# Designed miniproteins, single chains, part 88

Each design is a single chain, and the fold is of that chain. pLDDT is the mean over its residues in the fold that is shown.

## One batch from the design tools (miniprotein)

Design m3057
Fold by ESMFold2-Fast:
Structure m3057 (fold): chain A 75 residues (1-75)
Amino acid sequence: SPLDEIRALIEQTLAYIEANYDSLSVEEIEQIALETYRQIAELMRTLSPEEQAVAKELLREFMLKVLEMIQEKLA
């Protein structure tokens, strides 16, 4: 389902950033996160209202995690 694709995209993106964290710049993390956000936004258009609510929560958690990673790099 598109919701399962969103979950997989988030998991894969976070795993990639975590695995490559020391070598990625803030700008590279931002670009990776933005591309994943774009893909999630497209998939969200195909979801039911109930699945949209779940996807919005997943997206919020994803965005917070990325923000934390960026914050740690800037510290």
Scores: mean pLDDT 88

Design m3058
Fold by ESMFold2-Fast:
Structure m3058 (fold): chain A 125 residues (1-125)
Amino acid sequence: MKTITVHVFVDARNEEDIEKSVEEARKKITEGAQLAKERGADLNVVVHVDGREKSVELVKKAIDRVTDAVIEAQKEAGNLKATVTFIPHAHDTESLRNIYENKEIVKTLEEGSEKANKRLAEVAA
């Protein structure tokens, strides 16, 4: 197996929900990193971000907190090669439409993914 893919959810609606969902994500990310290390594989983390109510700053905070969790897991797994992708999370089709119509949130997730992957590459080097 050349890549282990882990899907995690982060609730970026407020700071308390960010911390709770990041803690749950950290557990899955750590397990995935350990499995990748054991199998000589890379880690890929797909992060489903609930960025409702158009709070760009909360979404940025969620991205940074998850990126830090992936970096910690990489270091614990012997500087494992990892990638991350932040995508919008929707509870239903209407929520998904509203998220994609909010270009600021989509752009924040895309830019956050690029910036996070640069930081993850530095750990693996």
Scores: mean pLDDT 81

Design m3059
Fold by ESMFold2-Fast:
Structure m3059 (fold): chain A 115 residues (1-115)
Amino acid sequence: AAATEADLRASLEAARRLAEELARRLAEELGLTAEVRLLTTRVDAAGRAVGLVVLELRDAAGTVVGTVGLAVYAAERRADIGVTSDDPALAARVGELAARAARELGFEPVLVNAA
């Protein structure tokens, strides 16, 4: 079925909730500040409603150390997670934390490489 306005709203709300929970955990567990650079919805190429978030990550000095992209499919209970950082160990930790947050909110996490 084609995505409805209600489906888009549900995916936006799911994306916002996951982003807020992830931002909280990034601050608590890794000492990183997350800034929302994008929060929107669209219908993807397959006709699915998706909530899209981009978080910019800063360290205690205020330096940008990475980004997290989230694509949340509320109807499918799925979250695609991409992490970009020059530090692969940091990217791995952020990805693991995001996957854990997604699972605890009832979403199946899919870790994808951000280009």
Scores: mean pLDDT 87

Design m3060
Fold by ESMFold2-Fast:
Structure m3060 (fold): chain A 95 residues (1-95)
Amino acid sequence: NNTPEAHEQFKRILEQLSESDDPESKRLLLDIIVGSARFLNDEEMEFVIELLKKLGVPDEIIELLNYLRNNDLSDEEFSKLRKKIRELFEKWLNK
């Protein structure tokens, strides 16, 4: 969706998930971000990066998300990168 309302709803959903104390909400947040990263515009990606920084997510995860968005990855490469991002995120959540 390329409407202002759709962009605001996307940001609102991510913000609500980020404010939850439930670890599953944090995992869902990451899944949405990783799954949508290659389709995000520059404003949405900037919002995502700032949200993750505010949460204290490691810079390595942010760098991998930027790589994913800025590169035309094969399905195999995307799957491998998604797995690595998830493993790093779980390590951060459990500390």
Scores: mean pLDDT 81

Design m3061
Fold by ESMFold2-Fast:
Structure m3061 (fold): chain A 55 residues (1-55)
Amino acid sequence: SDALVAAITRRELEELRALPREEQLRILERSGAHLDALGYHAAARLVREERERLL
């Protein structure tokens, strides 16, 4: 399940890149915290990496 969630997250992150930077940051902040809380650590790491890219 973690691998599947990470794969879905990669696709969603690519779609997010079409949005304005501020909207991306808002979504990434909420998603990362939520994924970690649910135990999807691989997906949460992908979200943190994308946030770092935007800084």
Scores: mean pLDDT 83

Design m3062
Fold by ESMFold2-Fast:
Structure m3062 (fold): chain A 87 residues (1-87)
Amino acid sequence: SKIEEFERRLVGLYLEASELAKVDEEAALERFRRGVVELMREFGFPEEFIEEVERAYDEAVAAGESFDAVLARVFALVKEGMDREEA
């Protein structure tokens, strides 16, 4: 399904960012943020929800959360949104 494909690609972005973080955490966070937004737009998520994900990311980074915590928070929020759209 489209949701399964989206989840697979989202996991790919998470794994890619995790590898990049070993070299440059800031670049990894920026790449993950851009990748998630682009992926959500490609799959037709509402702009309001994309803005919510971007805000959650920006707030976590501004709060000084660890790389893993920021990525896990964004991943969880996006997955929750997917589950709501399937229902």
Scores: mean pLDDT 79

Design m3063
Fold by ESMFold2-Fast:
Structure m3063 (fold): chain A 69 residues (1-69)
Amino acid sequence: MADADSLVFAVRFALEQGYLDDAEKAFKTALAQGADPATIKAILQYVAENSPNIDARLKAQELLKELDS
């Protein structure tokens, strides 16, 4: 499997589990390794709109703002 797929999965999994610090670390590592920002943005938008965990939704919104910077 491509390394980028593992990092995208790690961001989503960490957010779904409430591991917000791990999600931020995976997000920053994915971008540093040249992962497609559009793919990361799509995952973060999905979590921000659909996650049952309010902390995960707020963290996804925070990371979306960081990505847009």
Scores: mean pLDDT 78

Design m3064
Fold by ESMFold2-Fast:
Structure m3064 (fold): chain A 109 residues (1-109)
Amino acid sequence: SMKAQIEASLQSLIDSLDLIKKNVELAKKTKDEFLKAMSEIGLSVIITSSENLARKLKAAGWDELAEKVRKVAELSKKALDAVSKEDYDKALEYLEKARELAEEALKLA
């Protein structure tokens, strides 16, 4: 069903955010340039996926879900900028807010 596909996409988004959060936490602890680069790549993927999902949800009339997913993309862009500046605490703050919005979206689906 369309609902099951939306739920699966939102769960995938949450799982991706959790993985990137772990990479950012590890980059902060280790100061490892590879983990920083992995976090930047992962965030770029999340941004593209979230923007694509938000457009599909809006086209399907799921306006409230689309808005929450669009905000996930915006917070992920802020997290990417923060990671690029090695402001890992700010990046983790944005990622936590993005995760909360993705969970709220999943509850509405």
Scores: mean pLDDT 90

Design m3065
Fold by ESMFold2-Fast:
Structure m3065 (fold): chain A 95 residues (1-95)
Amino acid sequence: SKEEKRKEYLEKVRELLKQALTALKNGDIDTARKLVEEAIKVVEEYVKEFPDDKLARSLLETLRRILELLDNYENPINLFKAIVDLKTLIDYLES
């Protein structure tokens, strides 16, 4: 069902983002970027099947912004924002 597919992709995204946050806390920016890129791919595949899912589209936009922050990690404010945004998103996905 649509509900089952939604639950499955959200669980996969949540797990990838938790791993990305752990990588960032350990200073492994390259691993964090790859995990966020993988999360984006998971959401894109879901949105391809369910293009009218507003939550999924919003999640995709948020993940793309986090990736942009990680691509500009030379500015420590961007790294801090990426960590905060990942924590906020994980908390939202767990509620």
Scores: mean pLDDT 87

Design m3066
Fold by ESMFold2-Fast:
Structure m3066 (fold): chain A 108 residues (1-108)
Amino acid sequence: SKEDEKIKKILQIWERFESVVTEVINELRKLGMEELAKAIEDIVAKGFIRLNFAITQKDVDTAIEILKETSEEILKALEKYNAPQEVIDRVKKAHEETKKELEEIKKE
């Protein structure tokens, strides 16, 4: 169905975004920023639980909103706690790409 194809695309977008964030978490830990790394891990874990629930209900609109909110919350946390600019720039790029792809799904 169209809904099943949209869900597959949303999961692929999440996988790409989560991959970038996992690299960032590992880098923050190497820099001694353990509290920030844990905060980002918590945002990711909570976002994934919410996303998974929306996906099991085939609620495409809610899944899109959760992924946008989760990516924005991660970026805001990195900016608020003064993560290295290179880290912020990578997540900002991933966040912008995520929003563009989700907007394309929403228009289908």
Scores: mean pLDDT 89

Design m3067
Fold by ESMFold2-Fast:
Structure m3067 (fold): chain A 92 residues (1-92)
Amino acid sequence: MLEEKIKEKEEEAKKLREKARELVIESASKVLEALSRLVTAKMDGDEEEYRRALEELRRVNEESNKVEEEVRELAKKAKELEEEAKKLKEEL
């Protein structure tokens, strides 16, 4: 049935959107933790901890860039599935 194909595409798109959202939240949390560590080290005047925190923030930023690429790909796939589902609905 055409209706089952529409439902499957909509459910798959929804799962991809939810995965993208979870990745964004996780990535944002890691960036905030790294920034908090950096600020704390600066306030305490601990140069050694500040250097370590700065290196960690750089790593987390690199990981965040990779997550942004993955999120973009997931969003693109979800949009394609949503457009396919819409086209199938127009054929009903």
Scores: mean pLDDT 86

Design m3068
Fold by ESMFold2-Fast:
Structure m3068 (fold): chain A 87 residues (1-87)
Amino acid sequence: SEEEIEKKVKENIEKLKKFAEELKKEMKEKLEEQGVSEEEKKKILDEFEYYVEIAIDAIKENKVYDEKAIEEIKELLKEKAEKLLEE
């Protein structure tokens, strides 16, 4: 049912937000270890947050309820985080 899909979509968004927050924390720690300036740290973290918002919007618009699809989105965000930490 559509109601069941909406519930699963909301649960998936919540899970994705928690996953993204943990990745963001790891990124902050790595950037601090690398001695990156506060201005550059903010730019990198803001860019990551932009990708997270795009992913959440895509989940909402496409009513993504499939758990496997959410795990794939998490993996893509993890890859984006790793790429943003590279020069």
Scores: mean pLDDT 85

Design m3069
Fold by ESMFold2-Fast:
Structure m3069 (fold): chain A 82 residues (1-82)
Amino acid sequence: EIEALLARLAEIEAEFRAIADSLADEAARAAVHRAALEPLLAARPEVEALIDAGRLLEAYRKALAAAEEGLARARAVAEAAA
């Protein structure tokens, strides 16, 4: 299951990169990156606690959920900047 989660993270990364690369304005790119990172930064303490507890699958699931939220926010910001 971890392999499937990693594959999905790669898909999210590829889509995020396509969104960021579509923007010519530096400020718009910075806003997209900030929107994507906010959920990941908010989830970091929980992910670290799960790693420390040896609950790796749950850590990956939590990180993936945060990455998915970040992608959704990044899309919304990119649409507003278009």
Scores: mean pLDDT 78

Design m3070
Fold by ESMFold2-Fast:
Order: C-alpha cells, then structure tokens, then sequence
Structure m3070 (fold): chain A 78 residues (1-78)
C-alpha cells in the first residue's frame, strides 16, 4: 500500500538524517584536531548538517535529535 511505502521512506530518511548528522560531528571533531584543514572540514560539516536537517524534516523525533546535534556542531565550529 502507499501508506506502507511512505512509512518505509520516512524510516530511510530518518536513518540518513542521523547518519549525516553523525558524519558532520565527526568532521567537526577532525576540524578541531587539524588547524591546517579546519576551514575545509568545517564547511563539509555544515553541508552534512544541511542534508541531515532536510532528511529529518518529516520525522519529529529524529528532527529534534538532529537539531540538537546541529547546535553542538555549529557551537564547536564558531
């Protein structure tokens, strides 16, 4: 059914959102350890966060988690 297909898509989007947020956090950690590449790694982290937020948009519980991780990453890169 269309409802089952939609539920599956939201589940996949939630997994992708969390994955991209975790990748952004990893890139932020790398940026803090690598002053030479900090700016490049920070831009990559921000780009991953943008993707994570888009995937999380339709899943409230995942959106809350991704927004919290985004705040932490942006604070570390500021």
Amino acid sequence: SAAMARAGQLAVNGVLAVGYAEEAKRLADEALKDPENREKLAEEAKKKLEIAVKYAEETPSVKEKVEKEAEEVLKRLS
Scores: mean pLDDT 82

Design m3071
Fold by ESMFold2-Fast:
Structure m3071 (fold): chain A 85 residues (1-85)
Amino acid sequence: SKEELEKEIEDLRNKAVEHQTKADEYNRLAEKYEELAKQYSDDPEKTKLYRDKALFYRGMAEAHQKKADEYKTRADKLEEELKKL
């Protein structure tokens, strides 16, 4: 039904927002550690530690961004189908 489709779209939009928020949070953490790596560029051990943390958080952000994009795409497709009803 139209109501079931509207609910499915809303659920997918909510999931997209949740994953986008997580991606944004992890990107902010990655940026913090990238800045720390630059600040401690004369300390090889600290530079490596902060670079490794930045890479880890970038990976987490990428995974959540991918899920956000997937849910957005699915919601957009269902929204176009809803408009044709």
Scores: mean pLDDT 91

Design m3072
Fold by ESMFold2-Fast:
Structure m3072 (fold): chain A 95 residues (1-95)
Amino acid sequence: SSLHERAIEELREHAERLRELAEESEDEKIKQYLLDHARFYEHLIEVIPSLSEEELLELLRQQIEILKEEAAHSEDERLKKFLEEEVKEYEELIK
């Protein structure tokens, strides 16, 4: 599969999981964060087909750095673990 196809599939899977976690969350701030994150990934899915492979790789590297920072600052153990797993999945994708 092309990098674009794999990136779109991964983002779609993550967006769906984020929405599921948001429905299960009783913490309003965490729920809002999860929904905003899912919407951001849905936006990226629309943008990715217009990017070159070099631009896509740079976007994914930037996203990995953002997720690492957000995981490091998360006080919610479940959210932190989810973000750490997203980082690993994107790092494997760009190898």
Scores: mean pLDDT 85

Design m3073
Fold by ESMFold2-Fast:
Structure m3073 (fold): chain A 89 residues (1-89)
Amino acid sequence: SEKKEIQERARELLLELSSETARASGLAISHIIDEKNKDKGREVLEEVGRYSYEADTNLLKALKGEDEESLERGEEYVRKVRELADKLK
């Protein structure tokens, strides 16, 4: 069913969010520790926290309420977390 597809996609994105958050946070912390670009690392770490919270909130709404708009917004924030890691390459 369409509702089941929304729920399954939300679960997939929650797992992806966990992976992308770990990657972005790890890179940001590495920059802070190595003093290479401490301010940039701190900025990215703060943005990871904000985008991760928004992604989690929206994906949980999609999972519970089967809401396509919340699913789309959650996917957007997962992408934003991924893009943050690219700033530290």
Scores: mean pLDDT 84

Design m3074
Fold by ESMFold2-Fast:
Structure m3074 (fold): chain A 82 residues (1-82)
Amino acid sequence: SAAARERERRIEELVREAKAEAERFAQGWVDGLARATGETLSPEEREELLALMMPVGETAAVINLASRLKIPLEEAEALLKA
């Protein structure tokens, strides 16, 4: 049905947005740390910190996605990791 296709597209859009939110969270945290410490991060240090913070951002994105879709956290996590 048209309603089912619209729901599927909305889920896909929310999943893409959740992935983008996770990335923005990680980047924002790393930029915030650099700003708070007054230190200039090397590209290698930035890459390491982004890798460390991506799982944290993904956890927040999963919680937000589950809330928006009104589904269990486990289902939202599966959607984000697909």
Scores: mean pLDDT 85

Design m3075
Fold by ESMFold2-Fast:
Structure m3075 (fold): chain A 85 residues (1-85)
Amino acid sequence: GKTVINKPNGSVTVDGNTISGSVKANSTVIFDVKTPKGPIETLKVNGKEVQPGEEKDLQISIGDNSLTVTNTSDKDITFEITFKK
């Protein structure tokens, strides 16, 4: 089933090999969540696929049991991370 974590400045949903979420403008959010294992296959920001280092305003740090997302822009950002099986 899906795991959903809601925080004041953002939310994430973990569903299989995909993490989708949002983080408010000028915010850092730490999500205490078990992350999918394996390398990242795709990253989407605001519905658009991006290459590593292309998105300057969004920093994502992935641990086994934590996801830290920093949005340094003046706009809310949505993201989707797909992990390789």
Scores: mean pLDDT 84

Design m3076
Fold by ESMFold2-Fast:
Structure m3076 (fold): chain A 75 residues (1-75)
Amino acid sequence: MDEEIEKLEQEIEEARAAGDTVRAAKLYSRLAGLYLEKGDFDNAIKYFKEALELAPDDEWLKQAYEDIVNYKKKK
């Protein structure tokens, strides 16, 4: 899991350096999913927000972001 996170971070840097915003958004979404599996809602929210900034019209990312924020607020 931690090795997969490190690999995703590297791939995100490569995608951003190449100007591939579509790939970067997908990689941020995947990274957020891994943090969610760890129960790290703060980092999951952070990376879903990064993905949503790159893909603002993605309905699934909007819903995922809202669901996680609301879940954390519920305690």
Scores: mean pLDDT 79

Design m3077
Fold by ESMFold2-Fast:
Structure m3077 (fold): chain A 100 residues (1-100)
Amino acid sequence: MDEVKEGVRRVLELAKQASKSTDLAEIQRLAREVARLVEEILEKLKENADPKDPKVQEVIEGVKRILELARKASESTDVAEAQRYADYVATLAENILELL
C-alpha cells in the first residue's frame, strides 16, 4: 500500500499542475503520464491487495475513474475541458489518499 500511496500522491501532483496550465499540449502530456502511473498502480493493487477488503475495492474503483478522466483529458482539444478533467482527477486522488 505504501507504493500505491506514493503513486497516488504523484498523480495528485501532476493533476494539480495540469489543472493550472493554459497550454493544451502540456495538459495532454501530463494527462498521459497520469494514465501511465494509474495503470502501474492498478497492476500493483491486483498483485498485492486483498480484493475482499471494501477499502481496497473503493481505491480500485477510484483509480479506474482517474484513468478514464486522464484519458479524456489527454484526448481533449479544449483547454478549459482538459483543465476540468485534470481538476477532477486531483479531487479523486485526494479522496483516495484519505482511504490509504
Scores: mean pLDDT 85

Design m3078
Fold by ESMFold2-Fast:
Structure m3078 (fold): chain A 65 residues (1-65)
Amino acid sequence: ATAEAALALIMIGKVVDGELKMQTVTVGDYTLVAEDADTEEEALEKTREAVRQLNEGKKTVTVTR
């Protein structure tokens, strides 16, 4: 699965830019829906779970920050 690479690239880009909020990002056939969470720590934890779901073959996941 290449889902980790796609998500990592998106996350790195957003983190370096300093912001990751409600956004829909499409990378190839993958659709990542970014949503704000009450805390950025929980958003990151949820993002890690989304990476695991992508590795299981899902193409659409929610990435929160």
Scores: mean pLDDT 55

Design m3079
Fold by ESMFold2-Fast:
Structure m3079 (fold): chain A 62 residues (1-62)
Amino acid sequence: MMTLLERVARSMARGGLDAGVSEDKIVESVAVTLQQMYGLSEEEARELAERVVREVLEERRR
């Protein structure tokens, strides 16, 4: 089962991809949200955002 952070990140990634936003911009937006709302470090937030965006891209284009 995924954490709340992963669930939020995946929801944002799906929305960004549906809107045609670039992968890099989605990663940045998700990372910023994780930092501001959940207190993750910049490094931790970016790593989680990159992983989640990659996973969502794989799942949605399958």
Scores: mean pLDDT 78

Design m3080
Fold by ESMFold2-Fast:
Structure m3080 (fold): chain A 78 residues (1-78)
Amino acid sequence: SMEELIQEGLELLGRLQELMAELVKQGKYDLLEEFSRRAQEILDRFAQAYQAQDVAAMQEEIERLKELIEELEKKVKE
């Protein structure tokens, strides 16, 4: 379960990088700054949960990362 969450997190980070690159191409630098900050906050909490071996907290941060990506996908389409 912890290994599965790490793998899911890595796949989500790959998608996040693709969306961030698209923001750069579109000149949406204010959104890039906002979403980079929010992503870093999620990643910091995920790292803390991982160090604590708190699988439930890791799952919570993966869900937050999924929501962030869904929101960012909508912004990229505008």
Scores: mean pLDDT 90

Design m3081
Fold by ESMFold2-Fast:
Structure m3081 (fold): chain A 67 residues (1-67)
Amino acid sequence: MSLQQILQQFSQELEEMIRQMVKNNTSRSKMLEEIKKMIASISPQLSPETIANLEIVGEQMVEQAMK
């Protein structure tokens, strides 16, 4: 599987998780903690730059979902 496919799938999973957490009235801080845990689970397979980008994407998804 290509890096782009892995990132696309991960982004879709993050978006779905964030939607469920927003629906359940989860706090922003808890959502960010869960995102960091998901990134940590795949981080050994990824470069530091890719990890940083995933953290930014996750934070942006939370911002958009809570607006």
Scores: mean pLDDT 77

Design m3082
Fold by ESMFold2-Fast:
Structure m3082 (fold): chain A 56 residues (1-56)
Amino acid sequence: SLPLRLTPEQEAIQLETIRYANELLKANPENTLDANAEISRQAAALYRARRAEAAA
């Protein structure tokens, strides 16, 4: 989806997900490829879960 066409709920979920990802990145200062990939995967899973909750 286009990033500028988010509902208020989707925007809130995106902001929460970004903050969560930033916290994980700060906890992993090496920023290795495998660590970044795992962090991205965890953030994506959280985003999907939060969107499912908001849609229910």
Scores: mean pLDDT 65

Design m3083
Fold by ESMFold2-Fast:
Structure m3083 (fold): chain A 78 residues (1-78)
Amino acid sequence: NTMNVNKANNLINDTTPRLERLGEEAARRLHDGDVDGFQRLMDESTNLQNQTKSTLESLLGTTAGTAKYNAFIRSLGR
């Protein structure tokens, strides 16, 4: 259990800056009028979020993994 919790925390720590950078770049593309570039980066962000949720559920079980993922996504909305 402790090893899976540590892996889950490491995944979140690794994924957080990647999602933030995708969001920042997507915002810049949209500001510059590059709607296609914005959509591509948002698709990459969505895929990364879905992979993160799936991995957290695999590590912690569905209930705990989903709860951890939901807390993570809420933290990104700050």
Scores: mean pLDDT 86

Design m3084
Fold by ESMFold2-Fast:
Structure m3084 (fold): chain A 94 residues (1-94)
Amino acid sequence: PPEPVLPEIPADASDEEIRSAVLTYARLALHEAKYVLEHVSELSEEEKERLIETFEKLIEIIKSQLPRLSEADRKRVEELIKEVEKLIEEIKKK
């Protein structure tokens, strides 16, 4: 399965660029987390732990950018993050 990519968000990025990046990475994280959960039985314990750590780091980066988003965009991203966190907990249980 593909590993989640940690976003590089420039300090001088516009709010629209941050919005676009954050939504893109949140959607990619959701897609990748679903794939990992479907294939979790094929992963070693070490691979599973590494993937979980990468997802958690990605979520922290996304959450750090939430104050720069509009209320509507923040809610959309928070909903995507909640789904990713739910999938990570299911991966941990397997």
Scores: mean pLDDT 78

Design m3085
Fold by ESMFold2-Fast:
Structure m3085 (fold): chain A 99 residues (1-99)
Amino acid sequence: SSLEEEIDVSLATMGVSVMETSEKNFEKLDTESLREEVKFIAKLKEYAPLLKKQGRTDVVERGARSAARVSEAAKKKGDDETAKEAEELERELRRIAEE
């Protein structure tokens, strides 16, 4: 692996860790803030093949769990669009982790 790949893996891992610290408060977030979490998870999905290549499937799985929690929070707020997007990201991340 290159130094650039190592930096990308570290940044993705840090981002997931920051998101995880906020998960208990997802139900308190407004729609705009939940949408920002969805955007981050979408970016994480782009890095998922690299994470697997570097032996960091755990980060992909953690991203999928965070996507599930965003979906649950959005559903409780009646934000069906954000919930659907988060559920689609959860399914895709789980698929990548299982490949």
Scores: mean pLDDT 85

Design m3086
Fold by ESMFold2-Fast:
Structure m3086 (fold): chain A 77 residues (1-77)
Amino acid sequence: SEYEELFKKYDTDGNGVITRGELESFVEDYLKSQGKEPTKEELLKEIEKVMKEADKDGDGYLDFEEFKELLEKLQKE
């Protein structure tokens, strides 16, 4: 699954969750793929929005299902 491969790519610690730092790498890569040149401030703002929408457990991490929902929102066609 594309979602599972992306999750594994950004779950660099192999702990089964995406940390805020790992999510920063994903969001930066995503914005660059859309032809955007994010500043550090824009990255932090986007990460904060993503965490508020996707972190349903409020634990400061994204599990696989929360990360998948994030990807589905970003891929809205």
Scores: mean pLDDT 73

Design m3087
Fold by ESMFold2-Fast:
Structure m3087 (fold): chain A 76 residues (1-76)
Amino acid sequence: MVADLMKKGGGSPEVVKTAVDLVKRSGGPISSRLSGSALIESERARQEGDEKKLKIITEAVKLIGDYLPVLPDPKL
């Protein structure tokens, strides 16, 4: 359901998949836990030197912020 709504929002398949994974790891659409999960994944991507993965994570966080109106200013 969340994935379908994010896909309707114009997200690419890889960004949508990353967004869904972040929400799932947070135990639901809880912004504070979601920010923590995104930070951990971003740090892992930096350690691997994968700039493409970093960009996808950043776009996924923005897509979640645009979709979840309770997070008007995503700072991560």
Scores: mean pLDDT 62

Design m3088
Fold by ESMFold2-Fast:
Structure m3088 (fold): chain A 75 residues (1-75)
Amino acid sequence: SSEEREKARLLTSLGILMAGIYYSIKIEKDEEKKNKLKELLEEVRRVFSRFDSMSVEEMRREMQKLMKEYNELEK
């Protein structure tokens, strides 16, 4: 269905975000910021674990929240 295709696209975007956070953790030299990035990665993993139970709109809202948190940490 079109909803299944959209969920697949959102799952791909979530995977890209996870990879980005993982890379940021690997290169981060500040321990406080590194710990915040690790906590964010755990939030992303929790969203991923709930993916099959979420609507497309819920997934979009969670993605926007996670992306905002990641962008704030990269300032």
Scores: mean pLDDT 86

Design m3089
Fold by ESMFold2-Fast:
Structure m3089 (fold): chain A 60 residues (1-60)
Amino acid sequence: AADELRAKLRELGVTRARIVGEPGSDDVAAEGETADGKPVRLIFASSPEARARLEAELAA
């Protein structure tokens, strides 16, 4: 999941990102900005509970 997240960030042109989630988990998320300064949020979650946790971590 983390490698897929990083690949997607590169595809979207995200130059600065904060990544949250447990290392080696399928539950990861990132928040960052494109080169044009547009906010981007990506969440890869295996369950609704994991998604809610990642959204809370990104908001902190």
Scores: mean pLDDT 76

Design m3090
Fold by ESMFold2-Fast:
Structure m3090 (fold): chain A 85 residues (1-85)
Amino acid sequence: MSAAELANMAGVAEAELRKFEEEMKRLNIDDPELLKLAEEGRRLVREAREALAAGDTARAQELLDKAVEVFRKSRELYDEWLKKQ
């Protein structure tokens, strides 16, 4: 994956994380597991951005792949939380 593709992926991940955090705040969700996943996603995207700035595209790809997995788990837990309301 090119540096430009990874930068785009990081931007999409940041936008999705922001939407998720906004929804959690709007619905007053304070589930510790969901909050932990949101924090981990934020850390991974930040570290991926730092790797891209350093020219380490391999590290950035690894971090973004992990961020995508964290976001997938966050969505699954969020959907389960919604079903119980």
Scores: mean pLDDT 81

